# Designed miniproteins, single chains: the designs that were tried, part 74

Each design is a single chain, and the fold is of that chain. pLDDT is the mean over its residues in the fold that is shown.

## One batch from the design tools (miniprotein)

Design m2555
Fold by ESMFold2-Fast:
Structure m2555 (fold): chain A 81 residues (1-81)
Amino acid sequence: DLLDILQSQIDGIKDYLENLEEFRKKEDVEAIIKSVLDALKLLKVPESVIEEVEERLKKKKSEKEALEEIITFLKKQIKSL
């Protein structure tokens, strides 16, 4: 179910945000963002949704803001299903 997939991704991104400081010590935030986008592609989320997420990430100055923007976008997509 696409709704369950999107909710799972939101929960995963929230977990990343809660542990962001630990991830920043071990890996570049770019790697985290790439992992999220790759997961969305693997779960067969529509390409248009993935492209919108990628565009939103490119516009943010901080990694936390970028991840929060992804969560907001995915929540909006869930409501449109």
Scores: mean pLDDT 64

Design m2556
Fold by ESMFold2-Fast:
Structure m2556 (fold): chain A 86 residues (1-86)
Amino acid sequence: PAVKATAAVMGIVALAVELDSPELIEAARYVIRKTAHLPDEEQARIATRALDAALEAYKAGKSPEEIAQTVREVVDKELAEVERRR
């Protein structure tokens, strides 16, 4: 459960190291901070979607700043959907 969220966050951290991007490290921290209150299943789902979006942005040739912004946008969108379901 928590291990899946950790793996996805570590994927974002690995991309941050590859790109030498402190913005992506902060985006990884944002994923952890914003999802910490959620059940393990929701943490894993949101973290995985954020990683998938980061990798797609990277493949599309976006800057580290744009990739970090994409991660935050995915987290915010998923949190709004969780709130809307309540």
Scores: mean pLDDT 84

Design m2557
Fold by ESMFold2-Fast:
Structure m2557 (fold): chain A 93 residues (1-93)
Amino acid sequence: RRMTVEDLIADARALVPRAVELGLSLDEIKRRVENFARFLAEAVKRGMLTPEQAAEIMRALAESHEQAGLPDVAKFAREAAELFEKGEYEKLL
């Protein structure tokens, strides 16, 4: 699958606006973020992304959710970014 880090950052930032547009529940928004973190962890495992790139994408996701008033979801995204930065991304699989 051909995607740039910039494309994934754009997708991460757009997750909250898209979820609001679709009328998704808080639980569904949280599941989408968890699924996205797992997707990035698998991409790192397959050598498609570096852990540093995955951390950058998750930090963009955290910022977007914080700005949207979803601090618990933003906290999870920040914790996932820290796991990528430490090379402990297997905890997301």
Scores: mean pLDDT 78

Design m2558
Fold by ESMFold2-Fast:
Structure m2558 (fold): chain A 94 residues (1-94)
Amino acid sequence: MALSAEEVEAKLAEITALLHEMETADEAEQQRLFEEVLALVRELAEGLPDPRVRAVVLGHLERAEASTDLAERIRHIEHALAAAWLARQEALAA
């Protein structure tokens, strides 16, 4: 289901808030929050109209899932969010 521009912004804000919460959480809560972030990023990717942008976001998600380091996981998710944000800006400028 395609997400509106407003829904994309709302999901980006929610995911960003969860990433910040992970930085101060204990190890068990970090894992729970990470699984929640993965689910939201997947929903975001599925809602993107451009399959190329979707593939880029999912590629970053796969790298985050493969990482065992918290900082590396956060970096890959931030790259996924940046790709989604840039695609949204380009769509609004067209």
Scores: mean pLDDT 80

Design m2559
Fold by ESMFold2-Fast:
Structure m2559 (fold): chain A 74 residues (1-74)
Amino acid sequence: NAMEQINKKIEELRKLIEENKDLIDKAVSRAMEQKGGKPITIEELEAMLPEFDPETAEAIRKIVNLAKEIEKLK
């Protein structure tokens, strides 16, 4: 049932991304702007958490944590 747990977490991650799309897009746009329009990594986005507003920071933090949980289950 490791596959069942992984699939459940992946579905939860997809829902979190959809529900927080505007906040994620805002955070990514801000991070890319600071890098002159270059793509950012998850690690770079996590490092910028203190620079975001509390609502945006919380959304990004939840997504990053869930992604890390999925990796641990592999």
Scores: mean pLDDT 76

Design m2560
Fold by ESMFold2-Fast:
Structure m2560 (fold): chain A 69 residues (1-69)
Amino acid sequence: SEQTFVIKKSTFLTEKNEWFEFEEVEVPSREEYIEVMEERLKEMKKVGAVPSIIKALEEQLELLKKELE
């Protein structure tokens, strides 16, 4: 299939008022999309992203994983 999932470049603010950036990534499957998003979530938690953003991404990932079951 020629259709891929594009995870756009994103920026987010940390609790310490620092900006972090994730580069654009193109993945061939929904499973790899979830893997990339999980890695980003781990990095966001590591750098101390705002809790509301972390929660929103966790909820989105849970929904995406449920669709693959």
Scores: mean pLDDT 78

Design m2561
Fold by ESMFold2-Fast:
Structure m2561 (fold): chain A 64 residues (1-64)
Amino acid sequence: GGDAVARAVSRVLLRTGNPGIPIEKVKDMVIAEAEKLGADPSLTQQLIDQSKTLSELFYLALQS
């Protein structure tokens, strides 16, 4: 389930260079990259809502 979201987060991590960035500052970029990869929008939003930072979102997505 979370593989497409994890790939989207990897792209944002490469672009920003900041794994500790607050999710609120990058959530729109994550949503856009996840949409390009065909991720489930509901799962993407749920994982974002459970995350405080970009790195936390990455690890949650890998476990989903």
Scores: mean pLDDT 86

Design m2562
Fold by ESMFold2-Fast:
Structure m2562 (fold): chain A 80 residues (1-80)
Amino acid sequence: SEMDEQQRKGDLLLRETLTELERRYIEASKEGKSLEELRKIGDELVEETRKRGRELGLPEELIENVVNTLRTAYDGLLSG
């Protein structure tokens, strides 16, 4: 179904953005970036994820579900 296809695209987008979050955080950590700078990296990735989701033609509800999962992931990383 169309919904199943959109869900698969959303799942792939989530996997890609979580992988990119980890990559950017590892690089930022090697550079000695602050928690404030790590938060900015997470916020930038959220906006990139929204843009990519729209380019993929995903429903806004599905995009926000991916974004909320991403925010939860990086808030957990920043909270230690």
Scores: mean pLDDT 83

Design m2563
Fold by ESMFold2-Fast:
Structure m2563 (fold): chain A 61 residues (1-61)
Amino acid sequence: PTDTRLLRAVAYMARNAAADITVADVAAAADMSPFHFQRAFKAAFGTTPSALLARLRAQAA
């Protein structure tokens, strides 16, 4: 099953897409290191956190 920390990260991204947040901020909100977060996120969702964050920002603009 998907790690609940990764689901928390997606929720954080969605809520804060219009704010100037970084992948490191998202990883911290999920209680994960940026390195582990990026690997786990890509494995679970098939895309990088940076790519999803950019997409959400485009929608928020």
Scores: mean pLDDT 78

Design m2564
Fold by ESMFold2-Fast:
Structure m2564 (fold): chain A 65 residues (1-65)
Amino acid sequence: SAAELAEALARADAEAASIPTEHAALYLAARRAGLSDREIQLLLLEHRLPGATAEELAAALALIQ
């Protein structure tokens, strides 16, 4: 539901805020690829991409394209 999605996004926001600085570069790279912050956070939540490499990020981007 919309409420469940909102809760998932809020959780993803909290998780993203706790991401170490090294992972912030991957977050920015995904934004440059055309994803919104919300889409990236949802992707991190759903596919468990904390500390994702550039290769993992590219694979995740392919799944949502």
Scores: mean pLDDT 57

Design m2565
Fold by ESMFold2-Fast:
Structure m2565 (fold): chain A 76 residues (1-76)
Amino acid sequence: MEIPKLNEEERKEAIEKAVDVISETSGADREELLKKVEETLEKMNEEEKEKLAKTAILIVEAAEDPSIAAKLEAEL
C-alpha cells in the first residue's frame, strides 16, 4: 500500500490524528506530543515532512487494524 502525496492541510490533519491515537493508547500527554512533533516539523525539509505524514496515516490505520502495525514497523 502506497499513500499518495499529501497537501499541507492533509499532512497537518494526519499528524494531529496520529498524535491523538498515540496519546490515547500510550497515556502520553497529547499537548506535549503535539509540541514535540511541531518542533521536529520545523527542522524538517519537505521530503521528511511527507514521510512523517505517511507514517502518521499508518499509525492511525494500525489503531483500526493490527495487521497494519507490521507495515508501520517496516517504515520506521
Scores: mean pLDDT 69

Design m2566
Fold by ESMFold2-Fast:
Structure m2566 (fold): chain A 55 residues (1-55)
Amino acid sequence: TDLLSLTPEQQEALAKGVSRLLSHSVSDAATYMRDLLLEAGAPQSDVDDLTSLLS
């Protein structure tokens, strides 16, 4: 799945993850963003690919 095809809700989850990164460790931000993206309906594989870049 193409991350560039994210819904507005999934893009909002990414924006919140980035904001979290500025206030917390990379791994905390990755976990937070993963949870938000999964709640927004992002495919597990896309979430895993994205969060692996932050780990």
Scores: mean pLDDT 68

Design m2567
Fold by ESMFold2-Fast:
Structure m2567 (fold): chain A 73 residues (1-73)
Amino acid sequence: MVGEVVERMAAVQREALELIRAGRAEEARDLFERESARLLKEVTDPGVRVVAEYAAREARRAIEEEIARQKAA
């Protein structure tokens, strides 16, 4: 289901952001890329995949923005 994939992606994003706030940005990137790749592999429906890829791009943007903020501080 589309909503389930979006919620799972949001959960991975939250976990990655917590790692970044703890000063563990490299672990956060590794976790996100590993878990988002796993989620995308599980999606076989083209319509659901488009939404999942969009959610992954938004999550990656938020993660990189947070890493940039922590690096600048």
Scores: mean pLDDT 81

Design m2568
Fold by ESMFold2-Fast:
Structure m2568 (fold): chain A 61 residues (1-61)
Amino acid sequence: TDKLLEALFKLYDLDGDGTISREQFEKLAKSYGLPESVLEKVKKETINFEEFKEIVGEYLE
């Protein structure tokens, strides 16, 4: 759900700038047991909320 994903994104958005770094995303993925293939979908050093929803939303139901 979008509300859960938004809350999770904000937890890892340390600067509140609307993006998270690949390092923060990797920590999130490991904390929630997401497969390594999720990290391969991140081709930029930072991701925004829309990209986060596309990648993570399928795994955190």
Scores: mean pLDDT 74

Design m2569
Fold by ESMFold2-Fast:
Order: C-alpha cells, then sequence, then structure tokens
Structure m2569 (fold): chain A 103 residues (1-103)
C-alpha cells in the first residue's frame, strides 16, 4: 500500500511537471497571438493535470487505509496533497486561458 502510494505520487509529479510546462508554453503562445497552438497546449495541460489529480487522489486513498501513521506515511500524505493542489491550480489556469482564447 505505502510503496504503491509512493509510486503513484512520483507519477503524479511527472504529470504535473508536464502540465506546468505545457501551460507555460500555452501562455507564451497566446501572448504571441498564436491562439490555435496555445489552445492545443492548454488542452494538453488540462489532460496531464487531470491525470496527476487522479493519481494523487488514489495515493491519498491508499495512505488513508494505513492503520499506523509513521513519519514516512505522514510525509507521503503531505506530498500527495501538494501535488494534487499544484495539478488543480494548473487545470484552473489552463481552463481560464482557454476561456480567454475563445472570447
Amino acid sequence: SMEKAKELIKKAEEYVKKAEELLKQAKKLKKQGKLDEARKLAEQAIEYAEKAIELAMEALRLLDEIEEVTPESRQLILEAIAVALRAIGVKLDAERLLKEIDE
């Protein structure tokens, strides 16, 4: 359970980093007036952010099933919460960017 939660958190971190980079590129393209390219990257950022949220939430579910709270399990809970919040932030920013492009 804990080992699986740790692997899910690592994968969620990979996806949130991809989402953050895609969003950064989408914002740059929007400023350059490349709206179609910006839209495509923002949509990809949302996809990666949603995958990161799902993985982080699954990790939290597995960690919640652990009967004994250890320093390691506590650290993993904090890491899972942090990556979920980062991914939610990226998703919200990317959705706002898409709305601005479509307006």
Scores: mean pLDDT 89

Design m2570
Fold by ESMFold2-Fast:
Structure m2570 (fold): chain A 87 residues (1-87)
Amino acid sequence: AMDEALLAEAAKILEEEGLKSDDPAEKAAGLAMAQALRDGVEATLRRQAARVGVSLSDDQIAAIVAQTLAEAKQLIEAARAKEAAAK
């Protein structure tokens, strides 16, 4: 689906940017974020909510999924703008 392609592209950008960092913590964070996007936003949110002891409704999960997709689009657009500005 188009959303899967969008998340895969955002995950690739996060992974590549993390791997360019000389800081092992930034590399680990980039890889973890890329993995979370590839695993699926809903599954990641449910896992994270369980970890912090928060109960999320389906409506709350849907809202966060929509927000995450919007942020993924912004990440891709920002990466494109950064590449254009480097010219």
Scores: mean pLDDT 69

Design m2571
Fold by ESMFold2-Fast:
Structure m2571 (fold): chain A 82 residues (1-82)
Amino acid sequence: GTKITVEFKGATAVADTETGKVTATSGEVTIEIQVDFSNPKQILIIGISHILRGIGLELDGKHDEGAAHIAAGRALLKASEL
C-alpha cells in the first residue's frame, strides 16, 4: 500500500491506501478517518468536505482542528490521484 504524507501549518496527515486509514495530528488534536480508496468519487467528496470543514474551523479560531482537517483532506485528494 502507498502512504501519502501531507503537512499543513504544523498539522501532519498520513493516508494509508492499504488500510484505508487517514490520521491527522496538529498539537493535541488527532483525527482519524476510515475510507475506501477503491472509490475515487467518494475519496474526492470526503477530501473536499474535510478541507471545507477545516476552513470553517480556522475562521472560528480553532486553528489546530482546522489545520488537521485541511491536512487530512489534502492527503485524501493526493491519494485520489493515484
Scores: mean pLDDT 85

Design m2572
Fold by ESMFold2-Fast:
Structure m2572 (fold): chain A 76 residues (1-76)
Amino acid sequence: MKEELEREIKRAMARMMISVALTLPFPKELTKDQIENDKKMIKILEELLPYLDDDDKERAKEAIKKLEEHIKKAEK
């Protein structure tokens, strides 16, 4: 029962992060700080994956892919 409450909180946090990542417009250029922030967000989303249901996992994977694409375009 307590584990389910923790899971709900983690899912709510993940959903907020996913929404931010998926709804913000793609910037033409990324600063070093933005790249570091994107890498940090990817790491947090990956750590949250085991607590998500299948639908939220797919959304998290799409958010991770979008963030990875941003980083690749900014880095070689």
Scores: mean pLDDT 74

Design m2573
Fold by ESMFold2-Fast:
Structure m2573 (fold): chain A 76 residues (1-76)
Amino acid sequence: DFLAYEEQLVAELNSITDKEEREKLALEYQAGVAEVALELGIPLTSAETVAATPRTPAREEAAEATRRALEALEKE
């Protein structure tokens, strides 16, 4: 469930007291969302920026959560 994932994401970000660590994690999640958007032809950022962002578990989780949310929306 994307909503449950979003709640967990917000809790995880809020648990990080270091600003740089929080920003890094947020960028990884943003890269995952942008990767799926580029697959659909919606350029939220450049393909080069997405490729330059490290492939981490956080990024992959964001990409999969985004794909599942879009599939649910497209069904209706």
Scores: mean pLDDT 69

Design m2574
Fold by ESMFold2-Fast:
Structure m2574 (fold): chain A 52 residues (1-52)
Amino acid sequence: MREEIEREIQEAMDRMQALYVPERSGAELTEPNVRQPRVDRAALDAGVARLA
């Protein structure tokens, strides 16, 4: 009974949250090690190798 009402409220809030907050889709939620270390080292090595 109360769970049904709470469920409907949660569903409505979830829908509103999906509409109200269109952000970078988890750029901040991504671990820094996952995206950063390969960019630094691989980008440097690839740049040098591609250039010469």
Scores: mean pLDDT 56

Design m2575
Fold by ESMFold2-Fast:
Structure m2575 (fold): chain A 92 residues (1-92)
Amino acid sequence: EVGELAELAVQLLELETEESAYLAGKLVQHVLDLLGASEEEREEVLEVVLSGIDDEKLKEAFRKGFEEVRENPLDEKELEELIKKAKELIEK
């Protein structure tokens, strides 16, 4: 499960769109919630991912998705909807 979600996040980032980066940010933060990551670990992961993104709009979209889920963790229904949207973007 965690590995599948991480793979989806990577595939979303490879699409290089604001929408896909935003969804990737949400998935990465949710994965960190599942792993019980500390605040310091979350900041480290966010910094590492953002350092790999060259486009400022994609950085901002990823950070927005990440911070939204940090503030309001996904419930089961929200996670299912996020995964569905992610798969739809990757398949197109």
Scores: mean pLDDT 85

Design m2576
Fold by ESMFold2-Fast:
Structure m2576 (fold): chain A 97 residues (1-97)
Amino acid sequence: MDEEIDDGLALIAVAVTKLAIERGDYESALEFAKRIAERFKEQGRVDAATRVLVETARLFAEAGHIDLAKELLEYGLELFKDNPEAVKRIEETLKEI
């Protein structure tokens, strides 16, 4: 897989969600993160999708929205239930929240 492209795409997606969170637009940030992760999964970009979910969840937690962080990570666990590496990364992040 092209890790450089996946890193760039994930970084852009996380930057967009960070801006929404900083503006107090939590619902839009949550919906955007779910949608972009689903689209990356459809494209076989599992690492990019997982990074968006993990990093956005950390941003929610830093903003004091632990409930939204957990919702996003639980969404990711269901989305990637058949991918052991993705599940492991999401579970590790859930333990840090």
Scores: mean pLDDT 85

Design m2577
Fold by ESMFold2-Fast:
Structure m2577 (fold): chain A 97 residues (1-97)
Amino acid sequence: NDEERLKLLEKMIEILEEIKKKTNDPKVLKLIEENIKLIEELKKLVKNSDATPEEWEDLVKMLEAIKEDLDPEKVKAGLELINLSLQGEIDKAKKKL
């Protein structure tokens, strides 16, 4: 369901924007901006993605956990892991074009 997957991607952006409001760490801010950019690219490729809603829900849960525990090192590690996951999904979707 493309609509359900798009809603999950939109929710990820909303959570990232909330984390952005709660931090002044330049490295965290850069990672947030990079993750938002990757999610926007994935929204354009949704029809070419085989990712299930469950896979997107796992990323949403990771972002919710980051939002609840704003330890800078945990936030950086979590955002870097999400960045790698998002880039992997973009690369897979692009190979289908």
Scores: mean pLDDT 82

Design m2578
Fold by ESMFold2-Fast:
Order: structure tokens, then C-alpha cells, then sequence
Structure m2578 (fold): chain A 97 residues (1-97)
């Protein structure tokens, strides 16, 4: 149903946002375990986004919001973290076909 699809979109964006927050904290504190935890949240987001594969317009909305979140927090992230998030977003674009 469209209601279930919208919930999956919400969960995927929640996972992505949490991952960004952990990356920001890792950049601020140097805590490598928060960097690892952030990467695991991106893996979770990828799994969640894959459930939207048959709804490319919804995947496009998720990608657009992820790009907005990255742009908003770019200054709080290291170049390595930015590159990792950009690679993740590029991979998600492939799911939209």
C-alpha cells in the first residue's frame, strides 16, 4: 500500500539522518567507533531503500532529501565522510534505475 511505502521512506530517512549525526560526532570527537556506527546506519538505510525499488519516484524523493541533508551538514563532516556519503547516494540512485 502507499501508506506502507511512505512509512518505509520515513524509516530510511531516519536511518540516514542518524548516520549523519554519528558522522558529525565522529568528526567532532575523533571517535572511530561512531564512524563505524554511522556506516552501519547507512547499510540499514540501503536495506530500507531497497524495499522501495519498485517505486522509483519515491526513491527519487529519498535521494533528493538525502542530498539536502548532506548539503546542510557538509561543513560539519570530514572530506572522507563526505566522499563516503556521496558514494552511498550514488549507489542509491542505481536502485531508482
Amino acid sequence: SMEEIEKIKEIALESFRAGIELFIEAARTGDVLKWVAGQLLLVGAETEISLLKDHPEVVREVIEEMERLLAAHRAELTPEQVAAIERFIRRMRELAE
Scores: mean pLDDT 89

Design m2579
Fold by ESMFold2-Fast:
Structure m2579 (fold): chain A 64 residues (1-64)
Amino acid sequence: SARIQQVAAQIRKLAQEDNLTLTDDQILAIAQMIVDGDRSIDDWPLVYTAHQIIKIGEELDKEL
């Protein structure tokens, strides 16, 4: 959606300002979580942390 793309563009800029290297897939996933959770863009570091925890969990599940 247009909202997800708008939030993704803002996250990309904020990540660059914080010297964080994020993939386009990570940026879109974080943007999706912000939009779906009706969260502020200012919450992006918390959403990023949650996304990383989810990805670690998915990777561990593949080891089964």
Scores: mean pLDDT 75

Design m2580
Fold by ESMFold2-Fast:
Structure m2580 (fold): chain A 94 residues (1-94)
Amino acid sequence: SKEEVLEKIKEMREKLLAHVKKEFPEYTELVEKYVEEALEIAEKFLNGEISLEEAKKKLREIRDKARKELPEEVYLLFGSFLHEVLELLEEYYK
């Protein structure tokens, strides 16, 4: 269900932010910003406001911004989060 997908994304968000806060505290605010942007796109898709193709496009745009702003090790953590979000959205779209 939409609610189950959102709960999984929120759990992944909490795990990512806890890890970033512990290991890369100076990047916590920036990662939180990108995570919230990705969550907004996921919610719009799950609410039927945008297509899966539009959601994928917007998530790629967030990824590309994060790649420019974050060091490689932090970007890889965020990138893994985005990949899992995308997989959940594709799995929901059946």
Scores: mean pLDDT 88

Design m2581
Fold by ESMFold2-Fast:
Structure m2581 (fold): chain A 69 residues (1-69)
Amino acid sequence: MLEETVAHHLAFGADEEGARRIAEREVASLPYLKKANERLKTAKDLDEMAKISEEVAAEYRADLAHHHH
């Protein structure tokens, strides 16, 4: 998970410290991706799938803004 993401960024020329910071941020987004996948399993059509994706993205952005202060 985290170490795999670090290895990915290292392969593309990032240094170890930079790669770890990027990987930690990407791993922090995983709960939102998991929520999207769970909700998508209950979607009945493409319109509902699009709505779910937008709602999860909005929730992630709101959490980032809320945790800043």
Scores: mean pLDDT 64

Design m2582
Fold by ESMFold2-Fast:
Structure m2582 (fold): chain A 89 residues (1-89)
Amino acid sequence: MTKQQLIDFFINSLRQFLKHLGFSDDEIDKIMNMDYDEQMKLLDRRRENSDPVTQEKLEQAKAKLEETYTYIEVLEQGGDIADALKKLL
């Protein structure tokens, strides 16, 4: 598998995870068009005014974003999946 195929796999997995948490396709597209810092800030702002169930979903979304972008960053720097896992542990 190429580096680009792995990155695409992680991005697609993130999109599917957000959909599983109840985000609409339009909301996912909006989030995915933001940079990482903007994505995290958007999720934090939504969490502040949300019910407890939505807050839990937003925290899960933030954790998945951090995990996904850690994998992408390590792969872009010439590392592999094992290097990314060490950074997350």
Scores: mean pLDDT 77

Design m2583
Fold by ESMFold2-Fast:
Structure m2583 (fold): chain A 80 residues (1-80)
Amino acid sequence: MGLNPTDEDVDAVIDTGRSLTDQGVRVASSNPLGARMLFGQAVLLLSNGATLAEKAGNTEGAKRLQEARKEVIERGLEAF
């Protein structure tokens, strides 16, 4: 059923969050507002993914998404 996050869905969400974070880091010096918005989108995506994984009983997927979220926050702080 399409509402339960699989491990493949978890991986895709993490990859998307990391891609948004990489884009934010690249533009941080030239477009600080755009970079902050990209980091915010990555954090929101990963937080929502973790909540959905936890509700579906994918505890390991939820942990991986929360770890990726912490990574985004740390990288966002380092970029400024």
Scores: mean pLDDT 82

Design m2584
Fold by ESMFold2-Fast:
Structure m2584 (fold): chain A 88 residues (1-88)
Amino acid sequence: DKEKIEKMVEALEEDAEIAGKMGAEEMKEALEEARRLVLEAGERGGFEAAREVLGKILERASKLTKETDSLEEQGRKLKKAVEEVRKE
């Protein structure tokens, strides 16, 4: 469903905008990259593909990120998670 993909992409875009307003540039960049990857997957494989890619990004980011990490460190780790999922 194209509408479900659109809502997912919009949520990531909104989160990136909030990160930017907070001055968290690494987090903003990471969320923008995640948005692009999710959109690309959705365009090729529909909602299921978009959901699977987002799930993999979140799982990978969760493994890399620690609660003691700053927002900038969390952004860098999220960006790394996106890159590793993109390679699959």
Scores: mean pLDDT 81

Design m2585
Fold by ESMFold2-Fast:
Structure m2585 (fold): chain A 80 residues (1-80)
Amino acid sequence: SELLAEAERVLARIRALLLQLAPELAAEYGISVEELRALIEKAVAAAREMARRAVEAGEEAAREFLAKLREDLAQAEALL
């Protein structure tokens, strides 16, 4: 599935950006880097499962979910 592959690429970029910012974000929110990394990994795993469900629901649902992921990526990039 091209839509699932694209969702995985977008999620990988979001994950990489958040992990790069993890020390600074952890300091801002008053938590450990290890705790924030665990939260990021949990969120990515949940989003990946949602992407699979969207693709299984059909092309329209998959495109809608992918559009939302791209908005999330743009917000994550704005943190840099």
Scores: mean pLDDT 82

Design m2586
Fold by ESMFold2-Fast:
Structure m2586 (fold): chain A 81 residues (1-81)
Amino acid sequence: MSVLEQTEKILEEMKKLLEEMKKDPRVSEEQLAKAERALKTAEQLLEEAKKNPDDESLLEYALSVIKRELKELKEMKEKIK
């Protein structure tokens, strides 16, 4: 699996997590806003990486940031109980 494919799969996982959070009445507006900002940042990084396919360091940086954002969103969701 390429770094780009890994990044896209993680982004899709973030989108699914955000949709789950939107359906949970225990999730605050602040938590939803934070999750939406994380997703937008991840989407922007992926788009930038796609425009610069020869920049391997940018792709690896994007993957690293997006993985961290997903982990933080998962931890946030777990703590709402």
Scores: mean pLDDT 79

Design m2587
Fold by ESMFold2-Fast:
Structure m2587 (fold): chain A 98 residues (1-98)
Amino acid sequence: SAEAAALAAALEANKADIIKKMLELKPELDEKELEEALNALIAAIRANDAEGIVKAAEELLKLDPDGYAFNTAVRDVLGIDALQAIGSLVAQARVKLK
């Protein structure tokens, strides 16, 4: 969709700022692993790949188990609507895989 394409583009354009904010909130996080997980999420959203979206979301959750760093960084950098859009895409992808 146009909305999913716009979200992926916004994530890509702001990836460095999101990672920087996540590392400020949780300095123990690995910058390379965050970049790999975010790149996987962006690619999966662009491809409309339900399995890829779920896998990337689970990888981010493995790195940030309470979601606090990711959710706060996305909200602060891109806004609450972008965070909600990511959550909706992940939820839709999970339903598709049942």
Scores: mean pLDDT 89

Design m2588
Fold by ESMFold2-Fast:
Structure m2588 (fold): chain A 61 residues (1-61)
Amino acid sequence: SLDDEIRRLILELFLNDVDIDTLKAMKAATTDPRLKAALDQFIVTKESIEKLKKEREKRRE
């Protein structure tokens, strides 16, 4: 399904450690609303991971 292909693409982007700026550019370039939503969620997740890393350096919270 299209959703399976989008999920696979997101996993490949994760495995290749694609940076947030590149992900934002991909989101801006896509016309597929499902892919836009998936890229947006992945960007939010990457930003949340960076925030969590900082919190963990403080022994959480």
Scores: mean pLDDT 79

Design m2589
Fold by ESMFold2-Fast:
Structure m2589 (fold): chain A 79 residues (1-79)
Amino acid sequence: MGKELEALKRIAKELLEMLKQSPLVPDEAIEYFKKAIESDDVEEAREYLIKALQIAFGLPKELAERIIDNRVRDLLAAE
């Protein structure tokens, strides 16, 4: 598994653990986080994670992409 895919899955798992306890987070967002965690493809995992953030936080796509890309970069830099 590539380092970027592992980072995306880690971000999805961390966010899912934080948000699954909130009754205000839509089930649709929870399902996209799960799809990101279960994905075997970097592009697919990234797209599901972007969708989850857009739904969970009401973010525009470009901002969700920047948040994810910045977090992936930070996780990869920590190695």
Scores: mean pLDDT 81

